# Designs tried in a protein design run: designed miniproteins, single chains, continued (5). Part 60

Each design is a single chain, and the fold is of that chain. pLDDT is the mean over its residues in the fold that is shown.

## One batch from the design tools (miniprotein)

Design m18204
Fold by ESMFold2-Fast:
Structure m18204 (fold): chain A 68 residues (1-68)
Amino acid sequence: DRADEYYEKGKELYKQGKYEEALRHYGDALQLDPRHAEATRNAGKVQEALTGAPGATKLGEEVAKRLE
């Protein structure tokens, strides 16, 4: 359950608005368990926030700019 540990850390970071670091932890979780469905889905949500989904919030846009 090392993947779960990374997933939990990623969720905590996502709640704090640290999307880039949350995505990194979800990536680490998926590296340990490629079939971790929850990590895959939440990584997708973070990617949407980071890439600026249509109508993205000001916070999401600022975080996306920080990744570039």
Scores: mean pLDDT 70

Design m18205
Fold by ESMFold2-Fast:
Structure m18205 (fold): chain A 68 residues (1-68)
Amino acid sequence: SAEAERRAAREAALKERKKQIVYELAQDFLADPNVTPQQLQELLRLLKEVGAEPEVIAAIEAKLAELG
């Protein structure tokens, strides 16, 4: 069905946009001196959910370790 193909394409686009938003959030949190451990833990969960690169995950884990 052409409608099923359109739904699949839309879902793929939304997943990619979610990954972009999560990456932008990661950059903001890495630059924020007032970021909390709870915010970093939630971000880490989101990064793992979107299949983020290991380097990005490691950067957030390193910042979380510095705060704990």
Scores: mean pLDDT 83

Design m18206
Fold by ESMFold2-Fast:
Structure m18206 (fold): chain A 107 residues (1-107)
Amino acid sequence: SEALRRLAELLEEAARKLEEAIRLVRAGDRARARELLVETLRLLLEAGRLAEELGLEDVARLIHEAAGLVAEALAALEAGDDATALRLLEEARRLVEEALRRVRELL
């Protein structure tokens, strides 16, 4: 399905941006990390909507949980709490990778 390929592409892009954002937080570059996380959040919200339209309830749940963690990480970075942000982003990355794995099994 073209929609399944699109969902995989959105999740791949989100995973890549999450990984880069984690590296930037560890490097102390909060400004670029926040920019990437805003983009990541947009990708995850689009992916979650598409997963719901496809009836992939488990995948949609994983994506929505990851989006919530990214939003919390953005708030933590604004507060200057890099340690909390990193913990939340590492959990979000794990959830996105699991969602992507499940989508790829359907391709």
Scores: mean pLDDT 91

Design m18207
Fold by ESMFold2-Fast:
Structure m18207 (fold): chain A 60 residues (1-60)
Amino acid sequence: SLSEQEKQDLAFGELAIQRFINDPRTTDDTIEAMLRAFEKLFSPRVFEEIKRLVEEALAK
């Protein structure tokens, strides 16, 4: 299970992903830069969940 801080970090990441995915100016390079930033800012557990959410959003 995620800690309370990791849950807050994940919620922030979900909002950021939704913003970028719904932006018509977002490119693969934009998503890659976002993922690199999140990898450095969040715990590995939160980052793996964020990466999964990005993959799911892009598969639709």
Scores: mean pLDDT 81

Design m18208
Fold by ESMFold2-Fast:
Structure m18208 (fold): chain A 60 residues (1-60)
Amino acid sequence: SESLKKKIEELKKKLEEIEKEAEELEAKDPSNPEVQKKLKELHKEYLKIVEELNELLEKL
C-alpha cells in the first residue's frame, strides 16, 4: 500500500494549498461577491478532498 500512502500525502498537500489560497483571498476583500464565490468553491473542493482522504485512511 505504498501507492495508497503516497495518495494520502498528495491529498494532504492539496488541503494545505486550498487553505493557503482561502487565507490569501480573505486577506484581500472578504465582502467582495467574487471573492466570496471563489471561497465557496474552495470550501466545496476542501470537503471533497477530506471525504476522499477519510475513505483512503479507512483502507490502511
Scores: mean pLDDT 82

Design m18209
Fold by ESMFold2-Fast:
Structure m18209 (fold): chain A 63 residues (1-63)
Amino acid sequence: SAKIDERLAQLEADLNDPSADLLELEVELGILRIMRALGMLTPEQEKRLDELEERLDERLASL
């Protein structure tokens, strides 16, 4: 849905911002993970979410 695409785009933008709140990013990612588990995401959206999960994990690992 357009709302999920907007949420993914916002999360991607926030991950590109070094001043972004990592806790807020983890909460948003958690919500998107639940949506994926419920089958609410398209295959394209699932792939995009997987890429964003990897990017957040890399950022957290660098702390």
Scores: mean pLDDT 82

Design m18210
Fold by ESMFold2-Fast:
Structure m18210 (fold): chain A 119 residues (1-119)
Amino acid sequence: MEKVQEARELIEKAREALEKGDVTKAFEYSRKAMQLAIEAGDEELAREAARLFVEAVSKATGRPLSPYEREMLEEAFLLAARAGRDDIVLPSGELWDAARQSPEGAKAAIEEVRRRLAA
């Protein structure tokens, strides 16, 4: 199975899910796309999937993320995916939990996760 082709298909499905307001499908598709892109070594696809994942997280929390929070989450998810840290990426993981907090709480938690992933 061609991982790059599957990742691209999942990215398109994630976009459609976001347009329809199907947040659960959006984060599921974007997470799988990010995993496949990392396995294939396609850094650009991984970044694109991470951006869609962050948009899904924003929709799931019911609040808009600040530009700073979005950039931090995108970087954190990208670093976590490269490190194989599925535990951070999953909805029960630290980044998803951080996004459920108030803007102030989410920002602090995201910054902490980012620092840990930066090595």
Scores: mean pLDDT 71

Design m18211
Fold by ESMFold2-Fast:
Structure m18211 (fold): chain A 79 residues (1-79)
Amino acid sequence: EEEAQRKLEELKRIADRLYEMFKKRGGSEEERINVARMLLKAALDAGLPEEQLEELIDYLSEKFGIPREELRKMVEDLK
């Protein structure tokens, strides 16, 4: 519960750093999608509950401009 929230905040911080890197150096849509996929896989590997996983999906959708449905499909592909 508390551990899940800490893991979510860790993944959000990683997403923030990677987004700043893309802003500074440039990055393709494919690179943003690959980063989102890696973060979602890390969340699944850590056993993040559905509530925190949905919060991460919302965060990545807003941050990288990736549709929520595409991120949910990535989650299903990673299971």
Scores: mean pLDDT 81

Design m18212
Fold by ESMFold2-Fast:
Structure m18212 (fold): chain A 70 residues (1-70)
Amino acid sequence: SSESQEYYSLGMRYLGEGNYEKALEYFDKAIELDPNYYLAWGLRGAALRKLGRHEEAEVYFRKATELSRQ
């Protein structure tokens, strides 16, 4: 949806600014509206990795890869 894409864009902005906590918040909102939005799953993983949460990031990267093949 348009709203999911807007939340994804906000997540990307905060990720670029180094505000990883806000990036996670907005990627979560994007995923809640569109659970198949594989790009949002992938960048949520990237934000988790920036926070040192590497095991959680792996889960999100795997989900993004799985969804991107549908």
Scores: mean pLDDT 89

Design m18213
Fold by ESMFold2-Fast:
Structure m18213 (fold): chain A 70 residues (1-70)
Amino acid sequence: YTDILKELAKGPKTVAELAKALNMPQSTVSRTLQRLEEAGIVERRDGLYSLTDLGKMMVKSMEAIKEKFA
């Protein structure tokens, strides 16, 4: 689900927009976003999903780990 977090880091998106951008089924994206919302990583407003501060920190941590071991 790191790809979903990276896409949301570019700006708020709907399930359909994320599914199209990531070439994933809408059902898969929707379920992943629901889990991330429950974890406080993303938030939903009027069908648009965006990263919380926690979500932004997680994306930064994943990038730091990749750079360290690349």
Scores: mean pLDDT 77

Design m18214
Fold by ESMFold2-Fast:
Structure m18214 (fold): chain A 55 residues (1-55)
Amino acid sequence: DESATESTRLTDLGVEAFKQGDYKKAVEYFQKAVDTDPSNGLARKNLEKAKKALE
């Protein structure tokens, strides 16, 4: 499924941004991943983690 593949790609980009300390960019990528495939639990979990890093 194209949506699942794209969501995985966006999740990988978010993880890379998070590793670089760019939490704002990580949130953007993870949010797009969730929007693309709401069933992507990894993207949802990472989005919550990245949002907490901004608090």
Scores: mean pLDDT 84

Design m18215
Fold by ESMFold2-Fast:
Structure m18215 (fold): chain A 55 residues (1-55)
Amino acid sequence: LSPLEREILEAEVDLALALMQASIAELMGDEEEARRYREEAERLREEVRRLREEL
C-alpha cells in the first residue's frame, strides 16, 4: 500500500472507533460525550474525504 492509502485506512479506523464510542455514550445516556464523539467522527469523515481526493 502507498503511504496515502495507509493514511486513509488509519483515518477510517479512527472514524469507526469514534462512531462506536458515540453510540456507546448515547446508549449510556451521556449526551455530552456522545456529541463530542459525533463531532470527532465528522472531523475524521472530512479528513477521509480530503485524503481520498488526493488519490
Scores: mean pLDDT 84

Design m18216
Fold by ESMFold2-Fast:
Structure m18216 (fold): chain A 76 residues (1-76)
Amino acid sequence: MEEIKKKVEEYKKKGKEHFEKAKEAAREGRLEEAREHMLKGVEYSNKAMSLGDEEFKEEVEKFLEEGLEEMSRILG
C-alpha cells in the first residue's frame, strides 16, 4: 500500500507539473511544447487514475480545459 500511495503521488505531481508547463508554453506562444506537455500530463494522470484516484480525475479535467482555453487565446 505505501508503494502504491507513493506512485500515485508521484504521478499526480508529474501530471500537474506537465499541465502547468503546458499552460506556460501556451501563454508564451509555444504551442508545440504546450501540446507535448499536455500529452505528458494526460499520460501521468491516466497512470494515477488507473490506481483508483477519482479526485485526480476531476483535477485533470479542469486543468485540461484551462490549458485548451489558454491555447485558444494565443491563436485568437
Scores: mean pLDDT 74

Design m18217
Fold by ESMFold2-Fast:
Structure m18217 (fold): chain A 69 residues (1-69)
Amino acid sequence: MTVTLSPEELEAIYDKRIEELEEMRKLVEELKKAGYSKEEIIEILTKKYNAKTEVEFNVIRQLVDSVYK
Protein backbone atom coordinates (compact mmCIF):
# COMPACT_ATOMS: atom_id res chain seq x y z
CA MET A 1 0.00 0.00 0.00
CA THR A 2 1.06 3.59 -0.62
CA VAL A 3 0.97 6.41 1.93
CA THR A 4 -2.58 7.58 2.72
CA LEU A 5 -3.85 10.40 4.94
CA SER A 6 -5.85 8.24 7.37
CA PRO A 7 -5.76 4.44 6.78
CA GLU A 8 -8.17 3.63 9.63
CA GLU A 9 -10.53 6.49 8.78
CA LEU A 10 -10.37 5.53 5.10
CA GLU A 11 -11.44 1.96 5.91
CA ALA A 12 -14.28 3.25 8.10
CA ILE A 13 -15.47 5.50 5.26
CA TYR A 14 -15.42 2.62 2.77
CA ASP A 15 -17.32 0.35 5.16
CA LYS A 16 -19.96 3.03 5.75
CA ARG A 17 -20.34 3.60 2.00
CA ILE A 18 -20.82 -0.13 1.38
CA GLU A 19 -23.43 -0.34 4.16
CA GLU A 20 -25.19 2.77 2.83
CA LEU A 21 -25.24 1.41 -0.73
CA GLU A 22 -26.68 -1.91 0.49
CA GLU A 23 -29.38 -0.07 2.47
CA MET A 24 -30.20 2.05 -0.58
CA ARG A 25 -30.47 -1.04 -2.76
CA LYS A 26 -32.83 -2.74 -0.31
CA LEU A 27 -34.95 0.39 -0.11
CA VAL A 28 -35.11 0.61 -3.93
CA GLU A 29 -36.23 -3.04 -4.15
CA GLU A 30 -38.87 -2.47 -1.43
CA LEU A 31 -40.23 0.64 -3.14
CA LYS A 32 -40.26 -1.12 -6.52
CA LYS A 33 -42.32 -3.96 -5.02
CA ALA A 34 -44.68 -1.37 -3.51
CA GLY A 35 -45.37 -0.01 -7.01
CA TYR A 36 -43.36 3.20 -6.96
CA SER A 37 -41.95 4.44 -10.25
CA LYS A 38 -38.22 4.80 -10.89
CA GLU A 39 -38.52 8.60 -10.68
CA GLU A 40 -40.45 8.44 -7.39
CA ILE A 41 -37.81 6.14 -5.90
CA ILE A 42 -35.02 8.53 -6.95
CA GLU A 43 -36.87 11.38 -5.22
CA ILE A 44 -37.40 9.33 -2.04
CA LEU A 45 -33.71 8.34 -1.87
CA THR A 46 -32.62 11.92 -2.61
CA LYS A 47 -34.71 13.15 0.33
CA LYS A 48 -33.77 10.32 2.73
CA TYR A 49 -30.02 10.64 2.12
CA ASN A 50 -30.14 14.44 1.86
CA ALA A 51 -28.49 14.54 -1.58
CA LYS A 52 -27.51 18.14 -2.43
CA THR A 53 -24.94 17.88 -5.24
CA GLU A 54 -25.13 16.60 -8.83
CA VAL A 55 -22.60 13.89 -7.92
CA GLU A 56 -24.86 12.60 -5.13
CA PHE A 57 -27.91 12.72 -7.44
CA ASN A 58 -25.99 10.76 -10.10
CA VAL A 59 -25.00 8.05 -7.57
CA ILE A 60 -28.64 7.60 -6.54
CA ARG A 61 -29.82 7.56 -10.16
CA GLN A 62 -27.20 4.96 -11.14
CA LEU A 63 -28.11 2.75 -8.16
CA VAL A 64 -31.83 2.88 -9.02
CA ASP A 65 -31.00 2.18 -12.69
CA SER A 66 -28.99 -0.91 -11.66
CA VAL A 67 -31.99 -2.34 -9.75
CA TYR A 68 -34.32 -1.74 -12.72
CA LYS A 69 -31.91 -3.45 -15.11
Scores: mean pLDDT 71

Design m18218
Fold by ESMFold2-Fast:
Structure m18218 (fold): chain A 76 residues (1-76)
Amino acid sequence: SAEIEEVERRIAELRAQIDQLKARINALKESLPSADPETRAQIEEEISKLTDEMVQLERERRELERRLAALRAELG
């Protein structure tokens, strides 16, 4: 089904985006101990922003995975 293929592609794209955000958040966290106070505040703000974005993408991924399961169930 074209719809199943489209949903699967979207899930794969979201997973890749989430993995990239996790890698960036981890890299920023690793840089915190060596940062000056002003840079540290900026890094912490960016981590917070990226974490919020990641949570939103994970929610969208879970919803699409539920939709995919429903579509697959309808096809046997």
Scores: mean pLDDT 88

Design m18219
Fold by ESMFold2-Fast:
Structure m18219 (fold): chain A 76 residues (1-76)
Amino acid sequence: MEQKIEELRKEAERLIKESNEHEDEKLFLAAVYRGAQRRLEEAAKQSDEIFEEEWKRVERLMKETEEKAKALIASK
């Protein structure tokens, strides 16, 4: 579980670092991933079922964030 979260976080950090985007966009992406990670950590402490529900929500949020970042990188 934590390994999956870490891989997504590393991918996001790499995209942010490789991006020539404005500082505010980089901070936004970092905040989204950090918030998702914290939320999943809290869910994991409660139960596997709660973690699975949060994971599904996080995956959707991260995909949307990734698509926005990729569009900005491609536009530059």
Scores: mean pLDDT 66

Design m18220
Fold by ESMFold2-Fast:
Structure m18220 (fold): chain A 58 residues (1-58)
Amino acid sequence: AAEQQRLLGAADIYEENAETARKLAEGFRKAGHTDQADIAEKASEEYRAKAEALRAAV
């Protein structure tokens, strides 16, 4: 169904956002911005959880 394809597309976007946030967290850690790195890491984990929830819903 079209709905299933939309959910999978949204999951892919969340996975991509999670990867981007993870890379930002690594960049912040290298620069010594620990608080910003922690925020970006948490955002990455939340995006990953949302992607998994969407995939589980298919």
Scores: mean pLDDT 84

Design m18221
Fold by ESMFold2-Fast:
Structure m18221 (fold): chain A 61 residues (1-61)
Amino acid sequence: SNIEKGNELAKKAGELAKQGKAEEAKKMAREGSDYFLKAGDSGAAATIEGFGEKEAEKAAE
């Protein structure tokens, strides 16, 4: 389902962020956000997109 796909992508984004791959984590988070939006879960979409943006900002700091 779209929710399951979003959750899989969110997990991968978290793992990539833990590895210091902030740009890859941001891309994965955005893709996961798209699946959550497709499923009608705008809250989950906003949360994972914000996570990706925050990780990219930390890497640039």
Scores: mean pLDDT 79

Design m18222
Fold by ESMFold2-Fast:
Structure m18222 (fold): chain A 92 residues (1-92)
Amino acid sequence: AEEAEIAAQIAALDAGAAAMIARHPAEAALIERLRDAYKELVRNYGKDVEKTIEAIKEIARAEKELFEALGRPENAAKAEEIAKETIEALKK
């Protein structure tokens, strides 16, 4: 990905996180943690497999905690499953 595309994706993540925090201010810390994990994924995707795997694991942890806090444990389980499948694909 080009630097301009990465910058645009990071800006979109910041905007999305701000919108979620406005709707769920009690979960602001979890939303910010999820945002930061996605930023690391965007920065490292296609460049550093090990850091990409670390970012995916952190996304899965933050999403699980956020969905559980929002009363949606079914979404937490699905996020964990997607992360495991993605990590296995990257190790191949």
Scores: mean pLDDT 77

Design m18223
Fold by ESMFold2-Fast:
Formats: C-alpha cells, structure tokens, sequence
Structure m18223 (fold): chain A 96 residues (1-96)
C-alpha cells in the first residue's frame, strides 16, 4: 500500500469512529456534541453520506427543519440511492 493509500485508509477509519461517536451522542440527546462529531467526520471524509444523515437527524431533533433538509439533500448528492436519506428528507419536509 502506498503512503497516500494508507493515509486515506486511516482518515476513513477515524471518520467512521467519529460517526459512531456522533450516533452515540445523538441517542443520548446530546445534539450539539453529535453535530461536532459529524462535522469532524465530514472534514476527514467529505463523501460520507452517513455523516450528512447524522447532521440532518440532529437538526431535525432540534426542530431546525431547514438545516435538516439541507443536510439530507447533501447526503443524496453524495449517495443518490440512499433510501434512509430520502425517507428522512420527506419526513423533514412534511414537518415544515
């Protein structure tokens, strides 16, 4: 494996850990901490659709529907076939 491939693998691994920590914070009702972990995951891996879904879910739980909609749309830009992001987008749009 090249140094570049190794660095990319390490960044993806750290992004996955940050995503898991964000999910844990979200389940605990700590939406601000969840947002910070998801934002950090995206900084390391901008193509992580699950991190955008996490951000959308956190803002949805905070009642910030416009922000939630924006992040679910970003998740669909990264992964157009993501059924979870599509369903959550429809839910957020109905609550507005």
Amino acid sequence: MSKEEFEKEVKQGIADMLLALGDLALERGDYETAIKFYEKAIELDPNNADAYIGLGRAYLKKGEYDKAISYFRKALEVDPDNEEARKLLEEAEKKK
Scores: mean pLDDT 85

Design m18224
Fold by ESMFold2-Fast:
Structure m18224 (fold): chain A 60 residues (1-60)
Amino acid sequence: KLDELLARLTPEQKAQLDAAMKVAGLTDEERIALAEAVLNPDPEEAIKLARKVKSKGFTK
């Protein structure tokens, strides 16, 4: 599912998602949610998800 979403992303969206995954330490489900948010017309939703996940990732 994640691989299919990644194949549909633009190069810019792929780069942004990759950076977010490396910085935030995302789970597989969170990566899928970020990829879906990046594909959506609301880019602010992707930013909110990245911030929440990053905060949770650093807690551990």
Scores: mean pLDDT 63

Design m18226
Fold by ESMFold2-Fast:
Structure m18226 (fold): chain A 83 residues (1-83)
Amino acid sequence: KVEEIAKIFLENMNEDGTLTKEQFIEIAEKLGIPREEAERIIDLFDVDGDGTLTKDQALAAISLLTGIPVEELKKAVEELRKK
């Protein structure tokens, strides 16, 4: 469910709202997505090549991996942060 995905995402995010590639891959693996598929997707969003993703980039990547609209993921993350 989208709420469970949002919880996993928040639990693995850094305090500054970024994620390393490895943290993102760990989130994907917890969601049942193969590491190699997560690596392929993350490279599309790591435009500056520094090995980190912004919150928005990571949510967009998870959206592509799960098929859940990014707006639904953003809403679930925001709801959990405030509750």
Scores: mean pLDDT 75

Design m18227
Fold by ESMFold2-Fast:
Structure m18227 (fold): chain A 72 residues (1-72)
Amino acid sequence: GPSQEALNLGIAAALQAIGALFNVEILGDREGAIEDAEAAKELAQRALELDPKNQVAQRALELAEQAIEEAR
């Protein structure tokens, strides 16, 4: 159902956002971090369209935005 789909998308977004933070903070790869963070943001936004209260998706969006800011 929509809640399960939102959770699955939120988890996928969180994993992509963690990858983006690893790219900028550990590897110094700003371009790769932006690409991964934008992908995470798209997945998180899709999860929030299905379930606006999904905390995993909300947190994934925050982490993706943090990675983009750190890559600037």
Scores: mean pLDDT 87

Design m18228
Fold by ESMFold2-Fast:
Structure m18228 (fold): chain A 60 residues (1-60)
Amino acid sequence: MDDSELAKRAEEAAKTKTPEEMQRLGDELYREFLQRRRDLGLNATPEEIEKRAEEIKKKK
């Protein structure tokens, strides 16, 4: 996954962005994360996704 690129962008923006803009970038990255999970067929909240993944791991 290319999450490293998104994190790097947030770090670079910290050099010139205001605290409020940094807060919005964090929110945007979180939305991108949820969108990617939805595209993978994981149409659920992070909490539900983690619960399901843990159950699968325990069963196998």
Scores: mean pLDDT 63

Design m18229
Fold by ESMFold2-Fast:
Structure m18229 (fold): chain A 55 residues (1-55)
Amino acid sequence: SSLLERLEKARKALEESIKKLEEEYAQNPDEQVKKSIEMLKKALRTNQEMIEKLR
């Protein structure tokens, strides 16, 4: 329960961060921003796999 709640909270935070960075990248393309988006998307995939495993 507690672990699942933490993972769901982390998922929402990751989704929000990705959306913000994608909007930033669309307005002003930057390789560091692109790299940050890729890393956060990897973290989001891992988070989703963990949530699915706990269901």
Scores: mean pLDDT 85

Design m18230
Fold by ESMFold2-Fast:
Formats: structure tokens, sequence, C-alpha cells
Structure m18230 (fold): chain A 55 residues (1-55)
């Protein structure tokens, strides 16, 4: 589900293991079901990464 994809990405962000490939894979998986949700996911992940790196 979209929620499972988001939780996996947030886990990887917290662990510092998130890769660009993980972001692309998640985007395509979500966008294949709901393109608007895929865009929202990409924006939220980008924001979370920026906030995490700013610490």
Amino acid sequence: SIEEVLEELLRKIREGTLTFEDQLRAYFEVAAVDEEKGIELAEEVGKAVREYLAK
C-alpha cells in the first residue's frame, strides 16, 4: 500500500540509508496506482530529507 511505501522511506531516512534509487522506485510504485499520490509522496520525502539533513 501507499502507507507501507511511505513508512519504508521514512525508516530509511531515519537510518540514513535512503538512496535516490529507493526514492525513484517508491515514486513509480505509487504513481502506477495513483499519479497524484506519487507526486505528493515525492514532495513529502524531499521535504523530510531536507529537514533531516538540516539537523
Scores: mean pLDDT 70

Design m18231
Fold by ESMFold2-Fast:
Structure m18231 (fold): chain A 95 residues (1-95)
Amino acid sequence: MFIVGADAQTKAVVEKELKTQFTPLKTVDEAIAKAAKGAKVAVFGNTEEEAMRRSIELEQAGFEVVAIGVTNGDKLTITKPDQSAVYVFTGLKKA
């Protein structure tokens, strides 16, 4: 599975909570170029709009979006696309 738009700290938190390893990709374009169509991806942004835009682009490219997340200061909110689960993490803000 792939992760897009997340830094190393965000990736580590997501992998721990979802109990799954992700291959980090820097951009949607990099994901489209390198991954097979139908691959599973988790999508992150600094805003809900950015995360949703990246999710739409990846779904149009043939990916299965398994999680959408927003980083907001000391919090990271992750929602499954079917809205079956919401995860909120705190303490991500660097002191």
Scores: mean pLDDT 70

Design m18232
Fold by ESMFold2-Fast:
Structure m18232 (fold): chain A 70 residues (1-70)
Amino acid sequence: MELYVVIADAGEKQKEVAEKVSKVPGVLRAFPAGDGIVVVIAKDEEAAEKAKKAIEEAGGKVRSVTKLVP
């Protein structure tokens, strides 16, 4: 398993974006990190791509996607 970290700008929608993304299959955690930033931990690349889509649909903007090497 290689985890992916997705960082998103959600501004005032930080909580809403985090809640919606947390419901995506394969998302292990999604939480507001302050200053409108949402951090998402996905179990694999497919889950990371689904999380990106959910962030955009909720009105957030994806900043970066980083693969965590085991």
Scores: mean pLDDT 81

Design m18233
Fold by ESMFold2-Fast:
Structure m18233 (fold): chain A 97 residues (1-97)
Amino acid sequence: AAAVDDAVAALEGTTREIAELISKYDPEAAEKVRKLGEEMAAALRAGDFETARKYFSELAKVVDSVEIEDPEEKTRLSNLTVAAGLQLVAAEEAARL
């Protein structure tokens, strides 16, 4: 379904932006976020929403572990993480239609 593919593509874009933002502070955390984003997208495409939610939870924990001193970058990271969660919900809803 095109709607599911579009929602998953948006989520992949958001998780890539999260990884790029944190790569300046913690390259190891950035690589973990990148891999978790890819695994979450694969789970969503397979219709495995429970596994996708589990990967999102792990991604959020990795993000929370990164120390960012710039308040604007920290706010942007928080907003991107919220957006990723909403995009995951949108992908689940699109799959039910």
Scores: mean pLDDT 85

Design m18234
Fold by ESMFold2-Fast:
Structure m18234 (fold): chain A 123 residues (1-123)
Amino acid sequence: VNEKGAEGLKIAAEGVSKVPGLTGEAEGNTLTLTSAGDAAAAQGLADGAKVAASAPGAAGEAEGATATLTAGSTAAGAGGVGLGAGVAAARAGGAAGAAGAAAAKEAAKKVGEGGRLAAEAAA
């Protein structure tokens, strides 16, 4: 695993964790998103996982309150993880109302930075 890729996913995880009721954890090429049990936030995790899975070289899985996004060996896969995490953050933040939506916008910017760094490292 490239250290820069791991740093990028860690930044994305920190961004996601700024959304109320959502936690992001990065380990190697994997980003794990956990909801505090809100059904709308869990749906956001499922939507984010689908977006990640649509990217070449990325995988996304959602089960209950957890989504696992895995970046493959390609820049597109790492970008897909970042995009999926951004969708999850935005959806979960929207479910928390206006304050959550504002936090999601801030989080999406940081998640985008993390995804870019992960994609850069995968190239």
Scores: mean pLDDT 68

Design m18235
Fold by ESMFold2-Fast:
Structure m18235 (fold): chain A 76 residues (1-76)
Amino acid sequence: MAEWEKRIAEDPENAEAWYKLGSHYLAAGDYEKAIEYFEKAAELGSATAYAELSQLYRQLGDEEKAEEWRKKAEEL
């Protein structure tokens, strides 16, 4: 955990580090933080983060946001 947070502080454009943090919070059941970190990873070009965001929003019942991220994933 803290290691990935330090990597992000030193290299805030490291999409992999943001994705790893999102995955960690998803596994912990903290969906709000998982979404926040996956959004950062996606903004930095992580194709996997787009797919994870679509799936997460669908699981949470937010069909509109799930569809937005699904379309973004298809455009990569």
Scores: mean pLDDT 77

Design m18236
Fold by ESMFold2-Fast:
Structure m18236 (fold): chain A 78 residues (1-78)
Amino acid sequence: MHLDEGQKLASQGKYEEAIKKYEEALKEDPNNAKAWANLGYVLDQMGKKEEAIEFYKKALELDPNNKVAKSNLAHVEA
């Protein structure tokens, strides 16, 4: 539920509220690669590039095939 709510908030541009929902998802499951990747995406949209890279890398440590983290990390490091 928290992950889905975070994605909805992010799609509405409510990045600060989306972060809180993703943090709640990670408190329930700190190995949730999708939550880490989505946090990275939101931070990237907010211009926090260094923090976004860190969270994309964490998502890839948990799931090396996470498409969102792989695509966005490649773009950010280019």
Scores: mean pLDDT 82

Design m18237
Fold by ESMFold2-Fast:
Structure m18237 (fold): chain A 68 residues (1-68)
Amino acid sequence: SHMAQVYGTKAVLLAAESGDEEALELVKKAARAIGRGDLETAREYIEKLEKLGKHEVAKLMRKALEAA
């Protein structure tokens, strides 16, 4: 989905701008899981982002997941 790519790209950029390498790696893992159709694994990485307090990044990734 084009919208899944848009939300995923916004999440990557936001995580990169934060300088948080752990958050950036989790966003990349979630985006790759969405790309593979592994929605359960994507949800697990998004939950890890939420637990790290990365609520805005997690919200963008949930929108990417919903648009997949």
Scores: mean pLDDT 85

Design m18238
Fold by ESMFold2-Fast:
Structure m18238 (fold): chain A 66 residues (1-66)
Amino acid sequence: SEVEELAKKAAEAIRKKDLETLRELLEKLGVDEETIEKILEAVRKGNLDEAAELLIESVNEILEKL
């Protein structure tokens, strides 16, 4: 699905610490601004596992609403 493809790209952006690409991908996924900022903050702090968990939770919520 498009959501799964975007989520994989977002996970890659987290690993690369590419905050600009990550924000764009999260916006395309329809993630809310508060959650986007939490994910970006986790990446900035080097808490990549926390950022990945927040991404997975957000993607699962989006998939449940489809």
Scores: mean pLDDT 85

Design m18239
Fold by ESMFold2-Fast:
Structure m18239 (fold): chain A 69 residues (1-69)
Amino acid sequence: DLETEAEMLLVAAAVVVSTGKRSGDYEEAVEELRKLLERARELAEQGSKLAEEVVEYVEEKLKELEEKL
């Protein structure tokens, strides 16, 4: 189920962002978010509307965290 996988990616992305902000390890968080973004884009291409929202969320968080590098 594309929707379930997209939901799991959203949760994973939120955890990565939270952990990165708490630890200050923005480089690790950025690397993990890039991997999640690639998978979310694949799901969005397959027609998952939730994955499109995940892509937007991850792109915004990547922009914020990359500015800290």
Scores: mean pLDDT 84

Design m18240
Fold by ESMFold2-Fast:
Structure m18240 (fold): chain A 71 residues (1-71)
Amino acid sequence: GTAARVLAVLFEHPDEELTVAELAERTGLSQSAVSRALRELEARGLVRRTPGRTPRYSLSEKGLEAAGRAG
């Protein structure tokens, strides 16, 4: 699914804050599809949003645990 593809990119870049545009480019998905996936992942507590002129998204602590990188 779309959320799994977005999450896979974040798992490859666990220490990075990525924009919707960067995630769309890396996944091959539209920005609207990425935005919907990120909303779902935020609701699951797997990603964090850093507010700003261009919002950025990274793995939460729970997301890092799911990636096997919690420690």
Scores: mean pLDDT 83

